Designed miniproteins, single chains, continued (4). Designs and how they scored, part 20

Each design is a single chain, and the fold is of that chain. pLDDT is the mean over its residues in the fold that is shown.

## One batch from the design tools (miniprotein)

Design m12667
Fold by ESMFold2-Fast:
Structure m12667 (fold): chain A 86 residues (1-86)
Amino acid sequence: MDPEELELEVELALALMELSVLKLALERTELPEEVREEIEKYLEEAEKYLEEARAEEDLEKARELIKKAREYLRKAKAILEEAEKK
């Protein structure tokens, strides 16, 4: 396996694990419907970018897709953490 491909696969796996953890946290947390819908929207966008990254043959493009997915995961996490404080 190409070392660069392996590194990308590890990054993708970590992002997928974070997505799963956030989905589980959302399922166990009681939130106002509006807040829940906003978090679900960001998690859905993150999942779409991760799926696109898995299908992408260009390593540079795949890396950019993973970066976008991580941005949406960060937004979802920030909203969830703020909602849990209230």
Scores: mean pLDDT 82

Design m12668
Fold by ESMFold2-Fast:
Order: structure tokens, then sequence, then C-alpha cells
Structure m12668 (fold): chain A 79 residues (1-79)
């Protein structure tokens, strides 16, 4: 079974964003992550990248920050 590189990257981004969305306690960060997930599902990686950067700036949890930094790296590879 062959999984395309883009599909693996997209799945990784979705999983990481979903984890951050569930673990965050900040409603503003949660809203940004939800909008980023919707953008990724539509293939709009530029909008998703901007939303994730905003979520990273507002996030205070080190684990959430690490996940969002990794998402930014992968989204930059998809653009």
Amino acid sequence: MKIPDEEIKRATVIIALAVAYVTTKDPEVQKLLREALDAVSKGDYETALELVRQALEKSTDPDDKALLERVIEILEELI
C-alpha cells in the first residue's frame, strides 16, 4: 500500500491541530485552530499557516506551542 507524501503531511497536520484543539483551554486559540483545520480540509494551506501562526502567538502551553511549531514547518512544505 502506497501513501503519497502530501497525504501523510496533510494527515499529520490534521492530527496535530486536532490534538492542540482538544487540549487548549483558551477559547481564542481554539477558534483559530478550528478555522485552521477547516482551511487545511479545503487545501488552503496559506490561510491555515496564517491561522496557526496566530494560534502559536496566543498559546501559553509549551506542549501546544511545540505541536503548532511542527504544524507550521509541515504547512510551509505544502505551500
Scores: mean pLDDT 82

Design m12669
Fold by ESMFold2-Fast:
Structure m12669 (fold): chain A 103 residues (1-103)
Amino acid sequence: SAAEALRRARERVAALLDEAIAAETDPGLRATLEQLKAALVDALAAAVSEAERNPEIPISELVDRLKRTLDALTAIAKARHPEAAARLDALKEEIVRILEEAA
């Protein structure tokens, strides 16, 4: 189901971000990654709940909304840490791949 696919995506995204957080030595960027993880995991949880309430909604629509949220969160993170922009973009691309595999 869409809800099950989104729950698996949430677990994969959380694990990926936990790995990035654990590897980060800069405390400011680590805090920003923790905030990005919290916001994105919450958005994924909301998408799971929406898919459970409305099983007729295409999973692709929920994934597109999650991608827009990710774009906004990544833009904020890059504004705070311009020196990490390339690494944040690479992390975003890995998250996009997880979300697209759920669709």
Scores: mean pLDDT 91

Design m12670
Fold by ESMFold2-Fast:
Structure m12670 (fold): chain A 91 residues (1-91)
Amino acid sequence: MVHLEIELIKDGEVVARYSGTGSVVSAKLAALGWLEEARLEGADEVVFRIKGPREDVEELAEMIVKMGESLGWKVEVERFESGEVRITLRK
């Protein structure tokens, strides 16, 4: 199971937050839904924080990166010693 945190940022302020733990499939669906919410809210930045088993974290991270790039976001990926992966999407 993975833990996923999402923040939507607009004009330098956090306008929405999500936190959930579940399967990789449920986390992928949450990430997709929150990317659509970011579009509807006019977010300037989306931050994903992912924790869990390495294989699951990598699978979710790869999907978010590919989707973010396909939607025209600038993608930044940071990997931490804790095993956490942070993905930042910017306009």
Scores: mean pLDDT 88

Design m12671
Fold by ESMFold2-Fast:
Structure m12671 (fold): chain A 68 residues (1-68)
Amino acid sequence: SAEEEQLLAAEDELLAVYLRGLHAGLSADEIRARVRELHARLAAQLPPSQRPALDAGTAAILAAIDEE
């Protein structure tokens, strides 16, 4: 569905920001800030039905940043 495609694209964008930040040698604080900024933009664009999945995916990435 279009909603599933939007969620997949959003999850891909979040992962890409995380991976690019790691490869660029950004600090954990800088990567967290970029991930949270992107999450805020994506949350405004997605339908409410997809927001729990977006929030869960974002939380997983933020947890991974704290482990690195």
Scores: mean pLDDT 84

Design m12672
Fold by ESMFold2-Fast:
Formats: sequence, C-alpha cells, structure tokens
Structure m12672 (fold): chain A 96 residues (1-96)
Amino acid sequence: AAPTPMQQRIQTLQGFILADFDRRLQELKAKGEQLSDEEIAKQQDLIIQSFKEGVQNTAKLLKDELTTYDQQLVDSQIQDLVTYALRKAQEAREAS
C-alpha cells in the first residue's frame, strides 16, 4: 500500500535530519587539517547537540498533528536515528 501523508512526513523529517547531520560531519572532516583534535571534538559535540535540538524541536511541531501511535513511531524512529548518528560521529573521531 502507498504510504499515508503522515508516514510520508515522518520519512521526509528523518531524511532531512540525517542528511543535514551527515553533511555537517563531512564539512568538519574536510576542515580537519585546519583544526586541533580538541577543536574537532568540540565542534563534533556542537553538531551533535544541534542535531538533538533540531530533532526535539521538529518532533514538537508534529506532536499536535499525530495520534498517540504516530507519536510513538516518530519518537522511536528519531531515537534510532540519534543513536545511529552518535555511533557514526564516534567512528569519524576514531578514523581521524
């Protein structure tokens, strides 16, 4: 079956948040030669914090439009994305 409009919005949200996070980490890696390891770690922490805040703020914007079931799906999937993103950031630090 075709995804519902709400399911499409959830997928769009997830894709947007993950793509922006990935782009910011890649930009930081490209600047790595200009920054100390301590400064890179600090900037990664700021990117992760910004990602978490963006996720939380976007979830709040959707909250009033979601059923309890849809809200739980969004929260679970966003939490999985946060966990994935944190793991990816750690791998990027270790590759430096």
Scores: mean pLDDT 66

Design m12673
Fold by ESMFold2-Fast:
Structure m12673 (fold): chain A 91 residues (1-91)
Amino acid sequence: MEKVKELIDKAAEAILNGDVETAIKYLKQLVKELEKTELTPEEARDVINRLIALSILVVGAYLEGRISEEDANKILQEIKKALDVVEEKLK
């Protein structure tokens, strides 16, 4: 869980700074880390809540003009991939 939280925090910082390439890099690393990480149901719910918060930050950055619509969609697609991996672990 420490690495998962670290990658989410780094992605959030990149999104807040409008650093699209760095955000995508950390989210791709997050997807790979989540695929190999065992999560309790409680930990999986925590990660889902953090990823939803991250998607809200992306929409905010787009609305504030800090990132383009195309780049917002790319980041949201990587967040969706991470969400899909975590949701599968809850079943």
Scores: mean pLDDT 87

Design m12674
Fold by ESMFold2-Fast:
Structure m12674 (fold): chain A 111 residues (1-111)
Amino acid sequence: HMKKSKEEILKEVEEAIKELDSPDPETQLRALNRLGLLIDEYPDEVAEKAVEAVVKALTSPDPGVQRAAMALLERIAEKRPELVKDAVEKLLTSPDPEVQEAARRILEKLE
């Protein structure tokens, strides 16, 4: 395994989170793939920093992005289920009814 400093890991996670805010599905998929590689080596650091962005990616209009985000969220939930529940519960307070509905479906699937 390539050893990275905590600061370097957090920077890569934040860069991937920024890429998830892109309207381009290919950029979003690349970001999700990067986070998936990082979580295998640094589960706590990635889960704590990326969980909210990954949950938000589930509201993407692209079905491929939604599927990739759900797969990554399930991996985060295996390691840190409390972080996933907290992030999804925040979406339940969203002023957007479609976001609230997505959050309810995610919680039902993970519970």
Scores: mean pLDDT 76

Design m12675
Fold by ESMFold2-Fast:
Structure m12675 (fold): chain A 72 residues (1-72)
Amino acid sequence: MVTLRFLIPSSVQLSEATLQRLGLTLRTEEVSPGVKAVYVEGPTLDEAVQRLVRLIEATRISVQVDPELVPP
C-alpha cells in the first residue's frame, strides 16, 4: 500500500457522501491551527495519485503543499 499526505485548510469539509461515491476512505488530522493533513491510500503510487486527483476534482479543495509519500 502507498499513502499520500497533503495539507488543506481545516475549514474545508469533506462530505461523507462524496467520499462514498468516489470509493474513498480518508484519514484526516489537524497538524496546526487552521491546517489539516489528509491521507489517501492506494495499492500503487499511480492508483494513490489517481484517487487524490479525483478527490481534488470532486471537492475543489485548496492544497497547501504538494502531496508526499508517507514513510512506512
Scores: mean pLDDT 71

Design m12676
Fold by ESMFold2-Fast:
Structure m12676 (fold): chain A 138 residues (1-138)
Amino acid sequence: LDGALLLIKEGKELEAQFLLTGHIMDLRNQGKYEEAIKLAEEALERVPEEFHAIIYTNMGKTYYDAGKYEEAIEYYKKALELAPESSRAYFNLGKTLYDQGKKEEAIEYYEKALRLAKEKNYPQSFIDEIEENIKKTK
C-alpha cells in the first residue's frame, strides 16, 4: 500500500494500479480472502477516488473466489457506478449470476459486456470468452 501511494504521489498511476492489484491478487491466490479485503478497504481510505473502481472490482473478485456471490455482485455494481462502461465488470457480474443459477440475468450482463467490448476494441480473446460464456449459459 505505501509503495502504491508513493507511485500515485509521483504521478505513476499505471504502476500504482499494478502494485495495488498485484498485492490483492497475491493474497486472493493464496486463499487469504479476509487479508485481501482488509488491504482493499485500507486502500479505499488512502488512495484517490479515481482508483476506487479498480479496488471495488478486486474486492468483487475476492468475494467471488471466496464463494460469497452476493457480496461479489455488490462490489462489481459499486465499480460500475464509477466506471459504467467497464466490459470486464459486466462480464464478472454475469459470471457471478451464472454461478448463482440466475441464467437469464447472467445473459443480460454478458450481452452488455459483449457490446461494450466490441465498441471499445477489447482484445479478441476477451470477446471470444464472453461469447463462449453466453453459449454455455443458453
Scores: mean pLDDT 83

Design m12677
Fold by ESMFold2-Fast:
Structure m12677 (fold): chain A 108 residues (1-108)
Amino acid sequence: MEASQAEIDSKEPGVRRALEIAGDGRVLVVSTSGSTSRALVERLGVEDRVYAVIGSDEAHKLPELAKDIDYVIATDDGSFDVVKEALKDKKGIKVINASKEEPEVETL
């Protein structure tokens, strides 16, 4: 499902801060849908920095996609929980919850 303009507008600042935390790291973005992730990446003009964009409905792809990733950015709390569960057997990956005003980093 495509994100509303209001959803993208509300999530953009958190995702921007999460990208600042990731620095030069390879990033994967997860939202409620792949369309939401793509819209946020396009809005921020950071396609060259983002390795992949997926929806939380595609979480089964995370273990394979995360092999070469430094940071996974979850744009909402639901996506953050889904990412943590999908990557529970993968040690050393860093997950950023961008739904918070101050995004926190959790190392799995």
Scores: mean pLDDT 78

Design m12678
Fold by ESMFold2-Fast:
Structure m12678 (fold): chain A 105 residues (1-105)
Amino acid sequence: KLLDPEQARRVIFLISETGMDVGELMREGGAPEEQVSAAVQIFNDAAREIHALLAARGEVPVSEAFEILEKAKEKILSVVPEELKPGVEKIFEETKKRIEEIAEE
């Protein structure tokens, strides 16, 4: 399953929005601004990786987009407090569902 350029751009935007949602969850949970900025940067890096794939290939395999997102999730979960992990996992689960919906269009 391949994302065309329009679908890939929508996924890139969605990952950036997910980073903002996770950052807000962390701020409300009392995380220091340095940790929030680091979390947002992880999502920006993930979006940049997908953008690079799109620029190089003209299309992005859905499986590679999910691999990039899963690596971002692992990095985020390694730095957030235990009490925030369920909220982060819920946000990632919703993002994965929305990526799959974009891929079905």
Scores: mean pLDDT 85

Design m12679
Fold by ESMFold2-Fast:
Structure m12679 (fold): chain A 95 residues (1-95)
Amino acid sequence: MSELSIEERAEALLNGVTSLAIEKLLEKGMKKEEIRKLYEESPSPEEFREKILELAKKEGLEEIIELVKKIEELEEEKLEEVKERLEKYSLELLK
């Protein structure tokens, strides 16, 4: 199997963290319509991701801020920590 580069793994993890950030923003009372509007007003998926992560920072979602910082370090050990955290979250949502 072809192994993903560290940058490709970081990108995939940022997408996972963005999904977690959306769930946390909805839990905080943000409306789905507000998330949809941000998506519709974003010229690219990358810009949409940036806007969601910026909202998470503004709303004080410390867990999301910490995960993004770990990904930005581009270190194998830090990326593995983020992956394990996201996998645990995903498993908690599955029955």
Scores: mean pLDDT 78

Design m12680
Fold by ESMFold2-Fast:
Structure m12680 (fold): chain A 79 residues (1-79)
Amino acid sequence: SRRELLRQASRLAGQARAALRRTEQLIRQGDLDGARREARRGRRAADETARLLEAVGASQGSIDAVRAQAAAMDAIYAA
């Protein structure tokens, strides 16, 4: 159902935000390998969140915010 997809998107969005915070912390601590692993995990969660939000017709602003998080994590992983 649409309501279940929104709950799933909310949980995945939370996971993506937590992964981004951990990635930033690991960078500050100099753990670049740990940061890349966390960024990869967070990018997957953010990509799935964006897909679910698109499927339920969420606002473009919400979708753009999640895609920005995915892009930030992808940049860290690619570096």
Scores: mean pLDDT 83

Design m12681
Fold by ESMFold2-Fast:
Structure m12681 (fold): chain A 70 residues (1-70)
Amino acid sequence: SRDEGVVRAGERILEIASELLPPEVVEEARRALEEGVREGKPLQGLNRMANIIQDASPEALLQIAAQMNG
């Protein structure tokens, strides 16, 4: 399903981010995704998660995007 795909993508992003960013940033990003899912807006949660990662490190977000496409 579409929501399953968004959640799976978010979980993969968090997995890669956990190797690149401090645990506190990863947990903030995880909470944003979980809040979006809880509200029935998983795509908004995914976008908030991506913004948290980008604000912490734009370079990490680029590396995550590259690893997800490779």
Scores: mean pLDDT 85

Design m12682
Fold by ESMFold2-Fast:
Structure m12682 (fold): chain A 67 residues (1-67)
Amino acid sequence: SRRELYAQLLEAFRRNDVERARALLKQLGYSDEEADWLIARWNEMQEKAQKEEEAKRKEEELKKLLG
């Protein structure tokens, strides 16, 4: 069903599974160009969020080692 496709798409984006996300977007009716654009924008947002979280975790770990 379309609901299952949306759930799988969100999982693919969360895991950065570009090939799976692209295939699912095509099944949902997006073109190759639209799918690539959406994947690129999602990855940019996720990389920014991940980098901020990773920096914060590294800072906390350093405090534990030095404290």
Scores: mean pLDDT 77

Design m12683
Fold by ESMFold2-Fast:
Structure m12683 (fold): chain A 77 residues (1-77)
Amino acid sequence: DIDQGIMDIVKGVLNLMVSKGHVEDAAKFAVKMSKKLASIDKEKAIEILEWMSRKAEEAGHLDSSKRLREEAEKLKK
């Protein structure tokens, strides 16, 4: 179980990376983090992937957005 405060920090870091133009690096970081989170809280891992997918899409990084959605779907059973 992941505390909401930790999730807010994670999303804050990802949002900072996106605001600096490091969208692909943010997407890669989100994927790596979600793989670690999935062993503890699968729903929070999916939340991070879906949230970052939307941010990547808004920034025009459609390939990164698709990859993030595919990773989220792999976690759904």
Scores: mean pLDDT 82

Design m12684
Fold by ESMFold2-Fast:
Structure m12684 (fold): chain A 65 residues (1-65)
Amino acid sequence: MKLSKEELKDLITKISQKFPSNITIEQAEKIMELLMSKDSVSKEEILEIFSDNPEIKSYIEKELK
C-alpha cells in the first residue's frame, strides 16, 4: 500500500491531534521532508518512522484500512 502526499499529511495531522506529546517538531519536519522528496510514501516507510512508538503504529495500521 502507498499513500499520496495529501493522504500522508492528513494521517500525520490526525496522529498529531491524538498523540501531540509523542511527535516532536523535528520528527514532523523529517516526515514532511520525506513527502517533499517523494511523490508517494509506502505504508512500511511510515511505520518505520514510528517504529519506536507502538501506539502510533497500531493507529496507523487501523487508519490505513
Scores: mean pLDDT 72

Design m12685
Fold by ESMFold2-Fast:
Structure m12685 (fold): chain A 83 residues (1-83)
Amino acid sequence: MLEETKELIRKVIRERYPEASDEEIDEIVERILRIMEKLGLPDDLSEKQIEQLIVSLEVARKLREIGDEIDKELEERRELLEE
């Protein structure tokens, strides 16, 4: 089932990132497989479960990016207060 899981992940990523190169997609597939292994997820996940996992990771990444922007804004405002 591992190879079928790899192909499902690759398919979902390609649908989410149609402009990504094959090398970029393969790198993301490897990263997701490592995350699945660390979380103890089964190697027989359905396409829908894989899609939900990828969406959850994308949301987490976006939330981190927003957090980084807020932290930068706060840092710039802190510099203005320290005259």
Scores: mean pLDDT 71

Design m12686
Fold by ESMFold2-Fast:
Structure m12686 (fold): chain A 86 residues (1-86)
Amino acid sequence: SMAEARQRQDQLLLDSYLQSGQESTDVGNRLIKAGDYEMAVGQYMVAAMIYNDARRRFGPVVADQLDAQLKAALTNAAKAIELVKK
């Protein structure tokens, strides 16, 4: 059905967003270990933008699933900003 085709396509797109956000988070985590705090902020903000774009694109059902990931990315960026200030 058209509804089943749309659900499958939406799931594939969501999976792509989740993978990209996780990859940016992993790069940010590696940069923190390397002491490159300014670049780590950038990578966590990229992850936050990816999750926020997915929230806006797929609507409220997907937004609830991504709220934790978005909050974690923003929290990681805030912590990295404090490390830059030291």
Scores: mean pLDDT 85

Design m12687
Fold by ESMFold2-Fast:
Structure m12687 (fold): chain A 67 residues (1-67)
Amino acid sequence: SPYIEKIKELMEKAIEAAKKGDQQQVRDYFNEIGLVKAEAEKSEIPEGTQLILEGFKKVREIQKKLK
């Protein structure tokens, strides 16, 4: 699924930005992930949902460590 691939790419970039402490870049990637998620939901692609949730959890864990 192109949505799954795009979300994975954006998640990896958000994780890297979070590790660098670039909060603006993390917000930009989160916004972009949100748009891709909305498009995937409108297209009724159910297999993408769990992947998105796991990716968001991982990014949030990194952000909590950065305070």
Scores: mean pLDDT 72

Design m12688
Fold by ESMFold2-Fast:
Structure m12688 (fold): chain A 108 residues (1-108)
Amino acid sequence: MKEEIRKSVLSLVGQAIRIMAAMQSEPEDVKKKGTELVVKALKYASKGADYAEEGNYDKALEELDKAIKYLEELKELFEKAGNEEAAKAAEEAKKTVEKLKKLIEKEK
């Protein structure tokens, strides 16, 4: 599990970098909101990963659900902006967190 958690976090960080790159040409309001949502998603995903490594699976799942919520909001933001590349990167980031959540849910 520890290895899988670490791989998921690294994948999420890489996806966050892709999202940030994809939104460079967006208007200031979209970039500001997008940056806020990326930061919140990374914060809650990181907290979820930390709780999972400590064996606190209930808290891990709560924090990962928050990360998933912010990544869904991020996807909707970019879909409304017509930025298909950024929306796709946000969806891939969401799927990374959902896979981590499922791995944690399988623990006894």
Scores: mean pLDDT 86

Design m12689
Fold by ESMFold2-Fast:
Structure m12689 (fold): chain A 68 residues (1-68)
Amino acid sequence: MSLTERVKKLLEKFPELEGKEVKVIKMYKEGKSYREIAEEVEVSQSTVSKFIKEAEKLGLLDEFPIKP
């Protein structure tokens, strides 16, 4: 499955995060809490938790490297 298809599936469940999906994944990989991510992108903590779980299932967490 292409990166585009995986992102499309993720955004079908989380349309409120369209255009913010890379930022959410990057913050999560930087060790930010679900609360901090939710405050930054203005969604609920449960939305962030569900989004990250779906992104992990789709292999998207490995697509966005974190700088050391």
Scores: mean pLDDT 76

Design m12690
Fold by ESMFold2-Fast:
Structure m12690 (fold): chain A 75 residues (1-75)
Amino acid sequence: ANFTLTPENLAGAELWRALSEEERRELARRAVAAREEALGVTLSPAERAEAEAEVLAALDAAVERIERAAAEAAA
């Protein structure tokens, strides 16, 4: 797999699981806003909602990969 378990990734996954759903949504909103600033673009409300959902899904998938790797390492 093109993935390596690191202490930083594990700590990040644990922090993500400790966050409320509202805190996770807030991080997604900030990530989308930072992306708009970096690219010099302004997204429509619909595009922002889609981008926020994609960020949340990507972070959840990344955390699941980290948790799976940690479980395999512990076995």
Scores: mean pLDDT 77

Design m12691
Fold by ESMFold2-Fast:
Structure m12691 (fold): chain A 69 residues (1-69)
Amino acid sequence: MITEEQKKKVIEEATRYADQLGLELTQEDKEFAIKKADELVDKGWSIEDAIRSAAQEVAYRLQKKKLGL
């Protein structure tokens, strides 16, 4: 399980990607990012790589929504 500070870091990173796309991060997107980062850390990923990967996956999902996909 990731710490509360690490959860804040994944939300901050995901929010930065959303802002760059001109999109607002929803509560569901935040929960997804935290769950994904925790899942990756449990698989042996470093916290930095897990946060980056989770945030990028959320950004990709937001981008698909913006494009109507």
Scores: mean pLDDT 80

Design m12692
Fold by ESMFold2-Fast:
Structure m12692 (fold): chain A 74 residues (1-74)
Amino acid sequence: PLAPLSDEQLAHLVRALEQQFARERAAGDLEGLRALAEYLGSLLRTAQELNAPASIIARIEALLREVEAAVAEM
């Protein structure tokens, strides 16, 4: 749930997830990338329902697209 997170905390979480994606992609961790994609999909839906800032929603959408593309190439 995103209700206890400020916009700054949510942006920090997205940055941490971007760093996790970079590590898992470099490691060839297909299982980790699939789990990350599932988590990002849930996070995106929750962020939209809670009216999170459009800039943060766009970052989650962009990251999810990159993770899904990486999984498809494996």
Scores: mean pLDDT 82

Design m12693
Fold by ESMFold2-Fast:
Structure m12693 (fold): chain A 107 residues (1-107)
Amino acid sequence: SLEEVEELAQKIFDILDEMLKNPNMSIEEFEKKFKEVNALLDKILAMLPEKYREQAEKLRDEINKLYESALEAKKQGDINKFKEILKKIRDKVFELVSLALQALREE
């Protein structure tokens, strides 16, 4: 349902915003939080009609590639680059959520 997507999306954005507020979190904590983000994204993707799944999976693949880049920046201690990549992840999550809401809305 639309309401379920909005609830799941809010949880994802809350996690991402918390990571942006605490960019000095451990690598282990970052990996754990992003695993939670992926689990919530899986739930959103499962709710999408078949015709939107290919586009949503492409956005998810882009999010996962950005995660790998963020993890490398964090391992290097580059806090500014880590935050920049987290913002890009947030933007891609917003695109995926917008697609999901569009797919499920009755207008």
Scores: mean pLDDT 88

Design m12694
Fold by ESMFold2-Fast:
Structure m12694 (fold): chain A 68 residues (1-68)
Amino acid sequence: SEEENLAKSLIARAKEAIENAKDYTPEQKKLVVKILEARLKDLKRKYPNIDPSLLKEMEKAVEELKKA
């Protein structure tokens, strides 16, 4: 589904950003986090019935990036 593909894309981007975190300045990292948080918020708004396990995985990926 479109929502599943968008969720998987967000998770993949967050994981890629975590792997490349050392290559970011603090400002660049804040911008990447802001972009992914905005995408997550938009997905939650557009797909309120999204699979709770998929939603949790997206939220976890963004939180892990914030800690990296």
Scores: mean pLDDT 84

Design m12695
Fold by ESMFold2-Fast:
Structure m12695 (fold): chain A 56 residues (1-56)
Amino acid sequence: KRIEELEKELEKAVEEYLKLGRSLIAPNPLTEEKVKKMKEAMERAKRIQREILELK
């Protein structure tokens, strides 16, 4: 059940990262703010992935 919650959070973090990546192709120029958010989402995803692996 905790793994299920972590998997949902991982999915959200990955979705956030992908949506920010798609916005880089949009008319809006790449900004430092978007880059920081992408890094934070990526770091969050990595931490959650590690937690899931440790729980299995």
Scores: mean pLDDT 72

Design m12696
Fold by ESMFold2-Fast:
Order: sequence, then structure tokens, then C-alpha cells
Structure m12696 (fold): chain A 100 residues (1-100)
Amino acid sequence: MSTLIISLTVKAPSKEVAEEFFRELERRVREIVEELDPEGEVKVSYHLAPDGILHVVIGVITKSEKAEEILERIREVVEELAKEFNLEILSFSYKIVEEP
């Protein structure tokens, strides 16, 4: 098993748009993990700062061989949704930790 942790920061034009983006992102992430590893676990959280910057953390516990594919699919979804909601992606970082 591996733990994939993605940290995403985006600038949203409004709180409503930020929250809608987050809900759609969470839905798409859960669909990706369910498709690629039905036994995988997903935890998604966000914090909307007063300056309109949205911080999102996505945690996925999955089979080690699926972690990179899940990361790639999530990256693609983030880019698609950022275009759809007119968001600016300020940062996208990740780490993959292999569990013993």
C-alpha cells in the first residue's frame, strides 16, 4: 500500500466558486479511486483563506502500483476544473509514501 498526498492551492474569483470547485474535485477524485482501486481510501479537505486562496489536501491510500496513475488522473482533473471554473492554479505538490 502507498499513501498519496496532494497539496493544491488555487485562487478563486469567489467563495461560492471555490466551494463548487472543491465539491466537483472531491467527486471526481472519489470516482477515479473507485475505478482504479475499489478498496482504496480517499480523504479530501480544504481551507478557504480570507484572501480568496483555496488550499486543498487530497489523501489517497491505495495499492502502490496504482498511486502514480491516480496522481496523473487527479492532475488532469484539477487542470480541467481550473479551466471550467476560471481558477488560477498557484501550486500543485505531491508525495507518495510507501507503507511497510
Scores: mean pLDDT 85

Design m12697
Fold by ESMFold2-Fast:
Formats: sequence, structure tokens, C-alpha cells
Structure m12697 (fold): chain A 93 residues (1-93)
Amino acid sequence: AEDAYRAAVKGYEELKSEEQKRIEELQTRYEQALADGDVERAEQLKSELEKAKTEYDKRFKSKGGNYLKAIAESAELLGDKETAEKFRKELES
């Protein structure tokens, strides 16, 4: 039970990190297009960035929110107060 719980926490953090990196890469490309004065490319990258943020919200607000709540409740049941508090704060953000 505890091993499955810890594996689930790690898996969630890895997926979230990968999506954040993708958004960061798109943001960098968007800023570069603005610096180059390439308005058309900047508009395309802004659209891609908005889609990436929407996918992140779908994954981590709808599915991730329920997952974070389940982890926080499991951590409380196991007496892992630090992990429970960490994930409760993330749900409030």
C-alpha cells in the first residue's frame, strides 16, 4: 500500500514537470518571436501556448485535482502529515 502510494506521488510529479517544461519551451519561443518582430509567428506561438496551458489545466485541475485529493487523504491515513499538507496547499492553488 505505502509503496504504491509513493510510486503514484512520483509519477504525478514527473508528469507535471514534463508539461511545465513544454510550456516553458513554448514561452521562450514566443518571447523570441516578439524580440525578432515576427508578429505572425508570435500569434501562432501564443495560440500553441494557450493550448498547452489548457491541456495542463485539464490534466492537473480536473484529473489532477481528484488525484491530489486522493494522495492527501492517503497521506493523512498513513500519518504522513508533511505530504498531506503539501498536496492540500497545491489543491488550493
Scores: mean pLDDT 74

Design m12698
Fold by ESMFold2-Fast:
Structure m12698 (fold): chain A 76 residues (1-76)
Amino acid sequence: AREEVLRGMADVARAAAAHLAAQGKDPSRFEELAARLEAGDASAIEELLRLLAEEGLLSEEEAEETLEEIRRLIAA
């Protein structure tokens, strides 16, 4: 469960990086978060959701709801 959640979040980070690169923006922050998530760093989840909201790829409410759901999945 935890490993699957981290892998899924890494995939989201890579998709966001590809989207930013296609728009001519720097993808490095999302690529760094993807690498941290693949290494098992769960603290990167909150940073990823915050960055997704900052870039307008996710609403702040969606980011908060997603973080709460992920915290439940990791704690189980």
Scores: mean pLDDT 80

Design m12699
Fold by ESMFold2-Fast:
Structure m12699 (fold): chain A 117 residues (1-117)
Amino acid sequence: SSFRERLVDELFRALAAGDEAALRALLEEIRESSDDPEAALREVLEQAIELLRRDSPRPSVQLLLMADEAAVEAGLAALRALVPESLLPLVDEIRAEVRRQRDAGVRALAEAVERVM
């Protein structure tokens, strides 16, 4: 569980930075450490989706949600190019969850600013 948690944290940091080299390194580590790399990657992506859905206070999740939108889109595009076709729906679900949480956060911030103006 600790190893998977580290991989999820690395995934969120790489996506936040739009860092294709970090995403490649993450996928290579999964390939080297697992007898079933596709299943291991699926579990990492599913855990990432669940943490995003919960708006987790985990620092790596909050870093992704506060990151530059263009960098995150570049990171998601790179991840999409690197994963097997069977996992593309999970990458698209991460993108959808990031968008939902950001839209909610922008609305909450706008309401908070209006209350103190």
Scores: mean pLDDT 85

Design m12700
Fold by ESMFold2-Fast:
Structure m12700 (fold): chain A 68 residues (1-68)
Amino acid sequence: DERIQTMIRIVKGAMKEPDLDVAEGVAMIAASIAGLTPEEMELVLEAIRRYKEEKATFEEVEEYIRKA
């Protein structure tokens, strides 16, 4: 629950970066500081990619993380 909220906060912060590579870098640093697992890190990165590629809305990205 608290881990899911942390992942969502990281995704929200990273999405403010217009460059995908920078957004992924910011997310990886934040996830490492928060102590996320490699699996949780992959979920965060996939969520950012889906949003940036316009394949998902922010609401769908939140649900993707919550279902994991």
Scores: mean pLDDT 77

